# Designed miniproteins, single chains, continued (2): the designs that were tried, part 25

Each design is a single chain, and the fold is of that chain. pLDDT is the mean over its residues in the fold that is shown.

## One batch from the design tools (miniprotein)

Design m4898
Fold by ESMFold2-Fast:
Order: sequence, then structure tokens, then C-alpha cells
Structure m4898 (fold): chain A 120 residues (1-120)
Amino acid sequence: SRDAEVARRLAERLREAARRAIELIRKDAREGAELFVRAAEEVAREAAEAGVSPADAGYLLRTAVEAAREIAAAAREVAKELTPEEGKEMLEIVREAIAEAMERLSEGAAEAIARHAAAA
């Protein structure tokens, strides 16, 4: 369906954003974190505007959780190479960004489901 195609494209954008965020975190944790938050906000907006189905919204949220896990894992590995103070600061930046990204995606998913139900 068209909704499934939209959801697949948005999921791929989340995966690509996670890959780019992981690369950037090694150089600048804040830049990488901000990139992922911006991508999550854009995906949330587009999913809501498209009125993706509840099943496709769930797929996007699961994809986001997997992306967040990969980012967190990469951040933990980078932190091992830093001083304890630098590592703690970087991990806090990444944790806050993941929380913000997941909040925006959850809000977008809820709006998408509401719009989908109204269109039925």
C-alpha cells in the first residue's frame, strides 16, 4: 500500500540518520545528537501528514528504538576512548537527544494514527 511505502521510506531515513549520527558522534557528539533529533522531527511530521496506519506507525517506532540502541552502543564505545569526564558529558548529550527524538516520534505516531482513523 501507499502507507507501507511511505513508512518504509521514513524508516530508511531514520536508519540513515542513525548511521550519520554515529559517524558525527566520534567527532562532535552534540552535532551527531542534533542531527538525529532533527531527522526524528522531520520523520514524525511526514508520518503524521501522511496519516500512516497504526501498524506502520508501530513499525516506525520500532525502527526508531533500534536506531537509538545503535547510537547508544556507538556512544558507549566512543566514551571508552575519552576521559571519564568527557565520556560522561558525551553520554548525557546522546541520552538527552535520544529521549527528545523518541518523544517527537511518539507524538507524530499518535497524530498519524488519529488522522488515519479520521480518514477511514
Scores: mean pLDDT 87

Design m4899
Fold by ESMFold2-Fast:
Structure m4899 (fold): chain A 59 residues (1-59)
Amino acid sequence: SKEEIQEILKKYGITDFDIIETENMIYISGKAPKDLDLEKLAKEIQKKFNKKVGLDLTY
């Protein structure tokens, strides 16, 4: 769900985020800490929701 995605983003320190979920994709924009492990975040979301993840993050 969108709420579960939000909790993951908060856990990784992402702020000012926007989430667009489609049947096949999850698109996330937002502000990230400079030390963010982007691949780990993407993998966690992809594994939990079984959808491809597109990330558009600023630091």
Scores: mean pLDDT 82

Design m4900
Fold by ESMFold2-Fast:
Structure m4900 (fold): chain A 64 residues (1-64)
Amino acid sequence: PLKPAKPKVLKTLKTKDATIEVLEAEGLFAVVVRDKNGNVLDVRYFRSREEALKAAEELAKKLE
């Protein structure tokens, strides 16, 4: 299909100032950091689920 499949949310981490989501789309994994108003602050792409989850946990610890 010409339209990509919607990403699947694997994990959501909420901190005081941000929300971190781990997404899976078409064999790729993304870590998306959003502020409390939903604005995207950072997006990182990974080939491994484990790498994406570790990055999300590290970001959550820094934002705590």
Scores: mean pLDDT 77

Design m4901
Fold by ESMFold2-Fast:
Structure m4901 (fold): chain A 62 residues (1-62)
Amino acid sequence: MLSNEEIVKEVVEELKNAGFSEEEIEETAKKTKELAEKLPEGHRVVIDIENGKPVIVVKPIK
């Protein structure tokens, strides 16, 4: 399983590859880091792209 730092880095790379602006990447990375630090056990942060916007979703790990 990825560390919180690795999750944030992976999210940043995915958003860069998807062509999001630097401002959106920074905002999403900050939110992802905050959520990753507050995650309940057995949950992970996933980034979905909806209507061209990054959406941060917390999902259970199974």
Scores: mean pLDDT 72

Design m4902
Fold by ESMFold2-Fast:
Structure m4902 (fold): chain A 70 residues (1-70)
Amino acid sequence: AAAEQARAAAETAAGDRGGRLSKPVHEILKAYLAGDEEKADEIAKKSGLTPEQVEAVRRAAEAQREMDAA
């Protein structure tokens, strides 16, 4: 389910209004969108998320930032 959970995090970044959001995932996404990679990394470590989950959220945030830049 790791890949599925990572996809859910990416969908949340894309504006998915699924059920209850995982607070750590949301905070990491917010930090990446703000350009604060240090904070995102700290939250991920404290929350015990896998590198795959963090990377999926980061890529969703990068896609969002690139879209905002265009």
Scores: mean pLDDT 65

Design m4903
Fold by ESMFold2-Fast:
Structure m4903 (fold): chain A 62 residues (1-62)
Amino acid sequence: MSDKELEAGELMIKGSFYYYVLGNKEKAIEYLEKALKIAEEDPEAKELMVDSIKRLLDDVKK
């Protein structure tokens, strides 16, 4: 739904900010994992952002 899509998007942005701007992998993973869980709960959000979140998580965890 739109609320879940917005929430997942905000968490994805926060995760990206922690990783790319602050260099904080731990917080980046925390926010991206939350974004992934929420995105997987909504079919539209799942289609739009799950792949991007998974790619970013894979890159951050390395």
Scores: mean pLDDT 80

Design m4904
Fold by ESMFold2-Fast:
Structure m4904 (fold): chain A 93 residues (1-93)
Amino acid sequence: KEYRLEVSIELLPDGTVKVTARFTASEPGKVYINIRLYADGKLLESKGVEMDVEREAEVTFEAKLPPSVKSVRAEATVVYDGELAGRATSPVL
């Protein structure tokens, strides 16, 4: 099995951050994708999604940032058929 996990973050003009996790697998299977958003090193929001994937899965969510936040970062973990398949971290924004 081959896996690829990517996490990206986008800061929107209204102070909302958009977090996207993309998972690709060489084989179909059941995945659990957990995404955590950190603001200034503190957990701000988390989202867990369970889904069946043929080859690719994408999870997106948005969160409102406090105006004093200086840095944001997202982390994602993927469990594929009960095994840890990947961990990824976004750039710090």
Scores: mean pLDDT 79

Design m4905
Fold by ESMFold2-Fast:
Structure m4905 (fold): chain A 100 residues (1-100)
Amino acid sequence: MKIDEADVYLALGTMALASGNYEAAAKAFEKAVELDPDNVDAWIGLAQAYLKLGKYDEAIRYAEKALELDPSNKQAWKILAEAYEKRGETEKAEEYRSKA
């Protein structure tokens, strides 16, 4: 299979996220979605990185973008549940948790 630049940034972001380097992960995933805006995994990675950085509004926005592309994405629902929980919106968090 052909290796696209977007896939390289997706891999870099995934490795950075796994190593706890959330700022590097966010940067890599931002480039991945810039190159391939239809890549659901890149939007999920971006949302996870921002969630770990404590930027809950951005995490919600990126997870919602992932759901726009794939409405059944359970990882996106899990990220939304965690982000809303961190914001103190317990009712919304529970609603998304039930879908995950």
Scores: mean pLDDT 84

Design m4906
Fold by ESMFold2-Fast:
Formats: sequence, C-alpha cells, structure tokens
Structure m4906 (fold): chain A 115 residues (1-115)
Amino acid sequence: NYLEEGEKLLKEGKYEEAVKKYEEALKENPGNGETLLNLAKALLKLGKYEEAVEILEPLAEMNPDNAEILTNLGKALYGLGKYEEAIEYYEKALEIDPDNEEAKENLAKAKKALA
C-alpha cells in the first residue's frame, strides 16, 4: 500500500521518498483526497510551496469545510509570501475548527509578517 508506505516515510522525515510513494498511489487512484493532502504535506516540508498550492486549491474547492486542507493551503501561501491570502484560509479553518492550535499559531505568524 503506497499510501501507508508514504505515511511511514513522512514520519521518518524522508519527504522526497514519501512524495514518490504518494505519486505511485495517485497512479492507482488519481482522485484520492487523503493521498493528495499527504502529498501536499510532504511538498510543504520540502519547501515546494507552488506545487503544494496546485494540489491544495482544487482540494479546498471540493472540500470547503475541511479545516486541515484549508490550514495546509494557508501554510503553502505563507511559504510563497502571500500573507493576506494565508490569513484568509487560516480564518476559514478556524471558523470550522475554532480549537485548531496550528491554525491559530499560523494565523498569528502571518499577521505579524504583515506588520
């Protein structure tokens, strides 16, 4: 199972190898949202923010009430220096999940970057 192998590699910090496993998983199931989200997370760890946005924007459109997808899209936009857009997605994530500490911390960081 390429998805499980990719998750193990992500946990081990082997992000490039994790990306390859998720790409193999997508060859078998191209529309799998969990695989796409995990691929985007690996790309974020590699600093590949533009590639992460290309995956996360369509995912956010299909899943507008998924706080984890919105938080990761915000992280990708923050990595690109798009702080105002990152703030919008973190605020949307917090409307869905007000207790999301990662979204709260990243929102505060993005607001400071604009000050």
Scores: mean pLDDT 89

Design m4907
Fold by ESMFold2-Fast:
Structure m4907 (fold): chain A 66 residues (1-66)
Amino acid sequence: NAATLAMAAALLAVGYALEEGKDIKIPVPRSPEEVDAALATVKKHLSPEAAAEIGGLLARLRDSLR
């Protein structure tokens, strides 16, 4: 469901940020606009590997919120 995808994406982003030593916070996205903002933050600050994995969850979440 959308809530599970949102929480999973946010937690995964926190995990990757911690692993990569990045001081970023990605809140649990609750709207398509917040999903887009989270994806932009992930792509800007985290590795391509992290962006691909988190982006997959965010894409599914965005489809669920549409």
Scores: mean pLDDT 78

Design m4908
Fold by ESMFold2-Fast:
Structure m4908 (fold): chain A 94 residues (1-94)
Amino acid sequence: LDEALKLIAQKKYDEAIKLLEEEIKKDPNNAEAYLLLGLAYLAQKKYDKAIEYFEKAIEIKPSAAAYRALGDVYEAKGELEKAEEYYKKAQELE
């Protein structure tokens, strides 16, 4: 995970995605790995894949970070009402 975070910080999203996919194959219940995959895809503007991985992260372990990330994706897609709903869910978990 630390290596994937460094790659994301360096904007090496394809390399981060490859490492995170390997992590998920070893531990398919790793909510953090799914959250980071979603963030990498969001940074690449691959919104549908980002949503898929954030939803998987929430399914495994609901978190304010994952709901906020869903809000960010829907805001980027211009779906402002849906973004607001997810931001409210994130606030409820804090």
Scores: mean pLDDT 86

Design m4909
Fold by ESMFold2-Fast:
Structure m4909 (fold): chain A 68 residues (1-68)
Amino acid sequence: ARELFRERTERLREEAEKMKSIPDEEEKKRIAERVLRELELLLSVAPPEFHEELRELIEEIREFAERV
């Protein structure tokens, strides 16, 4: 069960990193918003051991989106 949360977290992290390399600002914002929504949903159901990592990733993406 916890392996699914790890897999989802890594998938979202990879998508966030790929997003940073996208030259189109509109697509970048669209992906950032979607990834943030998915991360917030995941945080609401994830075991405590994932909470810090998920919060850090959410904050990273929010800061990135504010600067774009």
Scores: mean pLDDT 79

Design m4910
Fold by ESMFold2-Fast:
Structure m4910 (fold): chain A 61 residues (1-61)
Amino acid sequence: MEPGVYRALRDQPATLPQFLGLRAGERVEVLEVFEDGMALVRSLATGREGYVGVSLLEPVP
């Protein structure tokens, strides 16, 4: 996964403060990708940053 704009495939709760809560279809900017399958993202709707599993995200066409 490369930096850029992605969307959430499904809802994700913010279970810890470092995780970003997302709803299915929300768009995020991927800032950094990690080896453990996590990404640091910024929500385009709220401007909040947090960690999301990369399997939750798909590239925006």
Scores: mean pLDDT 76

Design m4911
Fold by ESMFold2-Fast:
Structure m4911 (fold): chain A 60 residues (1-60)
Amino acid sequence: ALKNISVDELISLVADATKEVLDGLKELGVPQEHLDEIEKKIKDGKANPEWIVEQVKKFM
């Protein structure tokens, strides 16, 4: 548990990590429609790395 980190700092870290993942998926040719869905699920805490990999495999 990260009890001593502020919510704003956590949001910034998640935003940076999310951007890096989405930029990588865009480079792999994932359509913008699916990138928007993945971003939403990451922000909602409903996406795990295994699920993201399976989505990418469907577009490759």
Scores: mean pLDDT 66

Design m4912
Fold by ESMFold2-Fast:
Structure m4912 (fold): chain A 108 residues (1-108)
Amino acid sequence: SEEARREALELLEEIEAIFDEIVKMYPNISKELVDEFKKTLEELKRAIEEGNYDEALSLLRKLSFILTKIYNEALSLTTDPEDKKKIEELFEKAQVLLQRLVGILRAM
C-alpha cells in the first residue's frame, strides 16, 4: 500500500539519521564502509519506491550487515565509556528500526 511504502521510506530516513550521527562521532571510520552503506541505502530506497520488495529485503539484509561492520569499527575506535554507551544505544535503535522495516516489507 502507499501508506506502508511511505512508512518504510520514513523508517529509512530515521536509519540514515542514526548512521549520520555515528559517522559524525567517528570521522575515522573506513570511507569504503561509509560509501558502501550510502550506496546500499540509495539502492534500497529505489527498490521500495519501485515496488521491488524482494530486492528491497535483500538490500536491507546487506545494509544491516554493513551497519554491523560500521558499529564494530566504531567500538574499536571508542575509548570513552560515555561514547561507548551512546554508540551502543544508537546501534540498538537502528536494529529496532531495521526489524520494523523487515516486517513492513514482508507484509507487502
Scores: mean pLDDT 89

Design m4913
Fold by ESMFold2-Fast:
Structure m4913 (fold): chain A 82 residues (1-82)
Amino acid sequence: METAARVLERAAEMVETGDPEDAEIAMSFARAVVGIMLSQGEPAAEEIAEEVDKAVEAVEAGDYERAAEYLRRAAEIARRAA
C-alpha cells in the first residue's frame, strides 16, 4: 500500500503541471497501480479505484486541479489501508 500511495501522489504532482501529455502518463500509472491492487484483493482497492475513475473523468474534462485532488484522496486511502 505504501508504494501505491507514493505512485498516486506522484501522479497527482504530474497532473498538476497542466500538461495534457503528463496527465495522460500519470493516469496510466494510476490505473496500473489500481489494477494490480484489485487483482491482489487489496483492502480498499475498490475505494481507491473509484477516486481514480473520478480523476480520469476530470482529466477528460480538462480539470487538472480536480483530477489531482482525486488522486491525492486515492493516495490517502492507500496510506490508511496499509
Scores: mean pLDDT 82

Design m4914
Fold by ESMFold2-Fast:
Structure m4914 (fold): chain A 74 residues (1-74)
Amino acid sequence: SLLEKAEELILEAQRYLQQGDYERARELAREAKRLAVEALKTSTGEDILKAIGAVLAAIGLEIEAGLKLGEKAK
């Protein structure tokens, strides 16, 4: 499902962020956010909360990776 793919990309983004590959982490977080938003549009019941969680996690990772990239540019 789109939600499962988004969750997989969130885990990948977290892994790259931990490894210091902030550019790859940001790209994966952006793709995860896109898929999580699409999943949210088709979600029902408890899956709505999971999809919202995935959107928020992806946004957080994208922001964190972006901030780390800004620090490297100094």
Scores: mean pLDDT 82

Design m4915
Fold by ESMFold2-Fast:
Structure m4915 (fold): chain A 80 residues (1-80)
Amino acid sequence: MGAGTAADPREAFAMAVVQSLKLGKSVEEAARIGAHVARAAGMPEEEIRELTEKLKSLSKEEALEWARSQLSPDQAAALE
């Protein structure tokens, strides 16, 4: 299967969001950090905007659960 190297921009966004929320950042700040990481990983601006807008519509708990759902259980555990 193509690109098994985990260089997925969406995965990078989700990892950055989980880490930021665990550090006590707000959903808005986590979305900004995630957008920066996803942009560096090559995600299109339109997709970054859509993910950022969706994330900002969620509570911290919902945002954390959404971001964790974008990661495998092993990836989510590795962020602890």
Scores: mean pLDDT 76

Design m4916
Fold by ESMFold2-Fast:
Structure m4916 (fold): chain A 98 residues (1-98)
Amino acid sequence: MIYRIEVENVGGLDEAGALRVQEVAEVLRAEVVKDGKVVDSVENPTAAELAAVANKAEEGDVLILEVKAASLAAAEAAARVVEATARGDAKVVSIEEV
């Protein structure tokens, strides 16, 4: 299934953190939203590309991931990895099946 994950206050992600996300769920797309506008996006990112996009997110920005996961629990596990590995005080806002 495809899930859309929104995370606020990521404050950046290193490549090792991005790799851990990719090990839990396949990231199809990553976007940074600032003031309701998409300011950066990448499709089918490598771990390095995912980290680079996430590192453009500042305080108050939202990182949006579209992930292909086997279940909602797998998508939630990917979101948890983002929260655990993020440089900022990252908080999951929503996880929705697309």
Scores: mean pLDDT 85

Design m4917
Fold by ESMFold2-Fast:
Structure m4917 (fold): chain A 59 residues (1-59)
Amino acid sequence: TLRELVNRLIALKLQIIGLEVDRDFGFISQEEADKKIKELEKEIKELEKKIAELEKKLL
């Protein structure tokens, strides 16, 4: 459902914040953080596209 996609989008954005914090405190390497953040950003873009497609279907 649209709500489930929006909730997942929020969760992914929170994961990015967590990775940035972990990188800044030295709990993970910059390379590892950057790689994971890029993958999460890619997933976010795909979810935003799915949300837009569902909104068009409802209207």
Scores: mean pLDDT 82

Design m4918
Fold by ESMFold2-Fast:
Order: sequence, then structure tokens, then C-alpha cells
Structure m4918 (fold): chain A 77 residues (1-77)
Amino acid sequence: KAVEPLVKGLQDTDPKVRAEAAYVLGKIGNEEVLEAAKEALVKALQDTDPNVAALVKHALEKSGSELVQKLIKEIEE
């Protein structure tokens, strides 16, 4: 599975690695992949690094799934 290394990448010390993982997750855009990365994606949206947060949002926008909208709403509510 490609999800495991991507989820790990979202938690990396290097913000460039986290940003790259977020971009790849959005590019895949698969419901199962997004569900498996759900907790890491929610945390990445709240990341203190603006590059990581921006790429997570961009990846989610590109995906456009209902799951993605639910993840965004959970951190806002």
C-alpha cells in the first residue's frame, strides 16, 4: 500500500517531506486512501507550517470527494 509511507511523510520533521506527502495523497484521490490517511490529514490541516497546510488544502480541493469535505468540517467544528 502507498498509504503507509504517505501517512508517515505527513508526520515527518521536515516540512518539505510533509508537503510532498500531502500532494501525493491528493493526487491519488482514492476514497480508501483518504480514509486510511484521515487522522494524518486532519492534523496536517492544523500544521503550523503554512506550506504544509496549503498543500493539504490544495490536495483536498483536487480530490473533491465527500470524505474530503467531511475531514475539513471535522477540524472546523
Scores: mean pLDDT 69

Design m4919
Fold by ESMFold2-Fast:
Structure m4919 (fold): chain A 86 residues (1-86)
Amino acid sequence: MEAKVEEIKRKVEELKRLAERENASERLKEAVEELLRLIEEEPENLDAIRKKVLEVAQLASEERLGEILRKAAEILRLVDEMIAAQ
C-alpha cells in the first residue's frame, strides 16, 4: 500500500511539472496542487483522491492537453487498484 502511494505521489509531481510546461490553466494547476496536498495529508482518503484525479482529467480534456490527460488516467488506474485491494 505505501509503495503505491509513493508511486501515485511521484506521478502527481510529474503531472504538476507537465501542467507548468504546457502552460495549463490556473484552475488545472490548482486542481493538481490540491491533488498533491490530498496525497500528502490524507493518503488513506482514496475516494477524495479519486474525485480530484477525475477533476484533473476533465479539465485536461477540456483544455486538450493530451499528455496531462494520459498521466491523470495512469494515476486513476493506480488509485482504482488500491481501492480494489481494500
Scores: mean pLDDT 84

Design m4920
Fold by ESMFold2-Fast:
Structure m4920 (fold): chain A 69 residues (1-69)
Amino acid sequence: LDENVEFSEAVAEALRWLREGKSEEEIKQWLMEKGYSPEEAERIVKIARDTLEALERGEDGAGGYHEHH
């Protein structure tokens, strides 16, 4: 079950760097230096980006997305 912990840690760090203005390429380089493959690095960055975008989008549309009760 180490993959889940390791993966979530890498995603959290990638998300933090995206918020700090790091490019996806810089984050991928860092992940590869930590021993991730290019494919794994791309996946981690994508998840981090999707997470960041969901958080940003949720702030904009959270109140507008609900059933008309």
Scores: mean pLDDT 71

Design m4921
Fold by ESMFold2-Fast:
Structure m4921 (fold): chain A 86 residues (1-86)
Amino acid sequence: MTLVLTFEGMSPTQITAYALRAIGLELDGYDVEIKIDGDTLTITIGNLSEELVEQFKKEAEKLKERGAEVTIKEEGDTLTITVKLP
C-alpha cells in the first residue's frame, strides 16, 4: 500500500524536521519520495503494511483533534492524507 502525506502551511523548520523523519523511513528500507514546494511538504511512502497505514490514519485523526484541517482519502492501494496546519 502507498501512503501520500501532504502538509500545508509549514515553516521552513517544520519542513526540515518532517523531511528528516521521512529520510529515516527511507534508511529503514521504505520506498520514500519527498517533494517540497514553498510551505507544502509531500511525502510518498511505498510498500507499507496495513498495520502502519492504520497507524498513520490514527495519527492524522489526532492532528485533526489538535486543530489541524485533515482530509483522508483511500482509493485502491493508495491512502492520501492532507494536513493543513493552523
Scores: mean pLDDT 78

Design m4922
Fold by ESMFold2-Fast:
Structure m4922 (fold): chain A 58 residues (1-58)
Amino acid sequence: SEWKKLQEAALAGDAEAQKKVIERFLELSLKNVDPRLRKSLEDGAQTSLELIELRAKG
């Protein structure tokens, strides 16, 4: 499956795949979690994406 391939690439250190995993978890969270948490979930995902980019830059 595409999801399994993304997870395997992310675990292997692919920064682009890691970002896609975070984005997919955000989509699933926003669909299934209390709507009052929307802003907190979006802010957390944004922080994770920024940290992935900082790590990739060395």
Scores: mean pLDDT 84

Design m4923
Fold by ESMFold2-Fast:
Structure m4923 (fold): chain A 78 residues (1-78)
Amino acid sequence: SPEAIGRALGELAKEKGKRLGELTNAEVKAALEAAGVEVPDSLLAAEDAGTFLGEVLRRLGYTDEDGQKVALGAFEAL
């Protein structure tokens, strides 16, 4: 779910002592997979973690509203 993805991202950032924007594509992939999302390695070529996450969410058919739920979940988990 979008909320589970957000929570996994926030918890990972907290564990690594990083801000959300400092997460690598590989770390974002690990958080997505922990939330039950399969991510193809081809998407790891994205310029930054935000672009990478956006491409994954779009591939899953998530809406802009779902993206806001991801952001809220990540913020609440920090």
Scores: mean pLDDT 76

Design m4924
Fold by ESMFold2-Fast:
Structure m4924 (fold): chain A 58 residues (1-58)
Amino acid sequence: PLAVATAPVPATSPDELALRPGDRVEILEEVDEDWVLARNLATGEEGRVPKSYLRVVE
């Protein structure tokens, strides 16, 4: 699914993906209830992102 970051997402660990508001991501898999593995469509970088910072659009 495609999603958009709704707030700044800081990467606090090497496995996390940093995002700016408006960044488009592809959700690759759900890790748990709170986290997804996503790819930034602009940079191609992959990492974990909290679901609460993303709005699914497609």
Scores: mean pLDDT 80

Design m4925
Fold by ESMFold2-Fast:
Structure m4925 (fold): chain A 65 residues (1-65)
Amino acid sequence: MEEVEKLYEEALKAIDNGDVRKAVEHAVRLAKMGAVEKAREILDYLVEKGLISKETADRILKEVE
């Protein structure tokens, strides 16, 4: 879980800095590690911020499951 927590925190910092690519990369890694719920939270936050579309977020999760 330590790796998952670190990636989640780094993704949130990336979003705060406007680093969409880094946030998406961390979400993809979280999903591949089985932390799909945390990955979804990151992608949903990006959608709420208007940084990516809902369709993009759904596609990312589907491709990495």
Scores: mean pLDDT 80

Design m4926
Fold by ESMFold2-Fast:
Structure m4926 (fold): chain A 93 residues (1-93)
Amino acid sequence: AEEKAREAIAEVLSKYPEFSEEEIEKVKNAPTVEEAIQELSLAMNNKKLSDEEKAKILRDIAEALREVAEETGSEKIKEIAESLEEAAKSAEE
């Protein structure tokens, strides 16, 4: 489940030109999903993205993680996806 979740996050980020190959690889190769989310947060913070851009990225990742949670039955990944959706809502406010 964690490997699929990390791959799903990396796949979403690869569609955004703002993220470098190095940043995407750090997310993909993180030992845990929580560490992958930390690498994502660092990358986003370093780019000075708008609140709308941050919210969109977080929602796209949350959606991808929901799909992984549904396929794997992972409650942990489901909770992470829900946390990212709440973060996206906060970014838009």
Scores: mean pLDDT 79

Design m4927
Fold by ESMFold2-Fast:
Structure m4927 (fold): chain A 68 residues (1-68)
Amino acid sequence: SMQEALQRAEERGLAAMAEVKRENERIKEELVKQGKVKTPEDLSFTEASLLLQARRENAPDVAQEMLA
């Protein structure tokens, strides 16, 4: 039914927004910890997204280094 389709779309929209907000906060915290940004507010969303993509590509290597 159309009502089920609308509920599904709304749930996906809310989940997507929550995911983006959560990821953005994680990126900002990591950059502050690395000393690359003094305040999270100084970080542009584009710069945060690029750093997240780079970490996804290197995640297994970073995990291995921490375990060693």
Scores: mean pLDDT 61

Design m4928
Fold by ESMFold2-Fast:
Structure m4928 (fold): chain A 72 residues (1-72)
Amino acid sequence: MDKRQEFAERHLEEYEAALSEAEAAGNFDEALERAIELARELGDEETARYLEKLREIKEKGMSLEEARELAK
């Protein structure tokens, strides 16, 4: 497997877990911005694009679960 792809998949799982916790804690927006910045810093454009789309959908009043489905 491509080591970059494996790294990105592991980080996406960590981001999704952190975002779920952040939504429950009420700091979702802050956690999402940090995740986007980190993905861009690592050059993971696909994850950054997914997270930005997730943010846009969530801003429109969709639930996190609905936003995840639509961002795919």
Scores: mean pLDDT 69

Design m4929
Fold by ESMFold2-Fast:
Structure m4929 (fold): chain A 79 residues (1-79)
Amino acid sequence: MRERLAEEVLEAARRAAEAAREYAREVEGLSEEEAEALERRIRELGEWLAEWLLTQPEEKAREIAEQVRAEAEAAEALA
């Protein structure tokens, strides 16, 4: 089960990173380099969270996955 939660976290982070890049480019008017840096940071955070989640009990893993999904949905809503 934790492996599926880790996959959900990675997918949510990927969507959030893409939404953040789009928002940075289209709404904030940031440069391509700045938008890429933001995308990269969000992807790296997602990878770290997925690895951390795999070390946690299943109950905590679910909490982490839910929080990451909520953050990703909020980021997508801003784009």
Scores: mean pLDDT 77

Design m4930
Fold by ESMFold2-Fast:
Structure m4930 (fold): chain A 63 residues (1-63)
Amino acid sequence: MSKEELEREARLTLLIIQGVLAYKAGDYETAAKYFEEAARLAEDMGLHDLSKVYRAEAEKLKA
């Protein structure tokens, strides 16, 4: 695997963790932002199904 792929995977994981922590803290706006960033990064990595999941979660949290 390339170093760039490993760095993107690490970033994606960190964004998801931060989103979950914000959600557990009741900060739904911050959680939505992290999930939106995770969805965008997943899309850039070709992980289209994962991207759709996190976009949907972000949208629910913004409502």
Scores: mean pLDDT 83

Design m4931
Fold by ESMFold2-Fast:
Structure m4931 (fold): chain A 70 residues (1-70)
Amino acid sequence: MITFSEEEKKIFKEAEKIVDSLTDDEVNRLALEYEKDTSNKEKRLLGIELGVLLAFKEIQRAIDKIEQSR
């Protein structure tokens, strides 16, 4: 199993709060900005997690759309 550090878990919780409080467009903008920050490992991890959470929301919308068409 993949084990996460306490610092990584904190970043994941922060990412969830950002996704819940901002629009998808703002989350995408922040994800791209943070992912480009190669000097800050924590910011880069936050950007990656934001991108993953946003992609998961898109997948859920796609599933809902397919189910509504059946």
Scores: mean pLDDT 74

Design m4932
Fold by ESMFold2-Fast:
Structure m4932 (fold): chain A 96 residues (1-96)
Amino acid sequence: SEAEEFYQRLMEALEKGEEGPLLEHARTVRAMALTIQAVGELLDLYLAEKRGDEEAIKRSRERLEQVMAEAETDPEARALVQKAIEEFEKNIEKLL
């Protein structure tokens, strides 16, 4: 997506601009962005399952798998995404 391409270019620019604290901030921002994306895909999946839309379910699952694969590149991102999935599952029951 254009957003992913923009984000990758931003991370590359930050990595080339300054080392140390700025690069660490860039990694934290990336981990947070992946976490937000995972929650969004989980919400889309929940709504698709509620509608019985098999094509939308498949698309949301594929997108979630992509986000999870991206998160595997960094332990912090992986931990945050996993925690967000657990919290989403816990909180969605309160919205029913």
Scores: mean pLDDT 77

Design m4933
Fold by ESMFold2-Fast:
Structure m4933 (fold): chain A 66 residues (1-66)
Amino acid sequence: MKFRLTLVGDVAKSIGVILRLLGDPRVEVKKLGPNTYEVTYSGSEEEAEALYEELKADPNLVVEKL
C-alpha cells in the first residue's frame, strides 16, 4: 500500500511517527517536501490497512491513500 503523510500542527509530536516508520524494514519513506512524506508498505495487505487506519486517526497528520 502507498499513502502520503503531511505533518500538521506540532511537528515535534508528528516526527516521532516518521522515525517509527523508518525503523520498519518493510516501510519505505520518501521525503517530498519539508512536512510531506510518501510511505510505501511492502508487508501484508491487512497490516498495510491497519497502518493506514492508525495514521489516519492521528490528529497531527493528514493521510491520503495513493
Scores: mean pLDDT 78

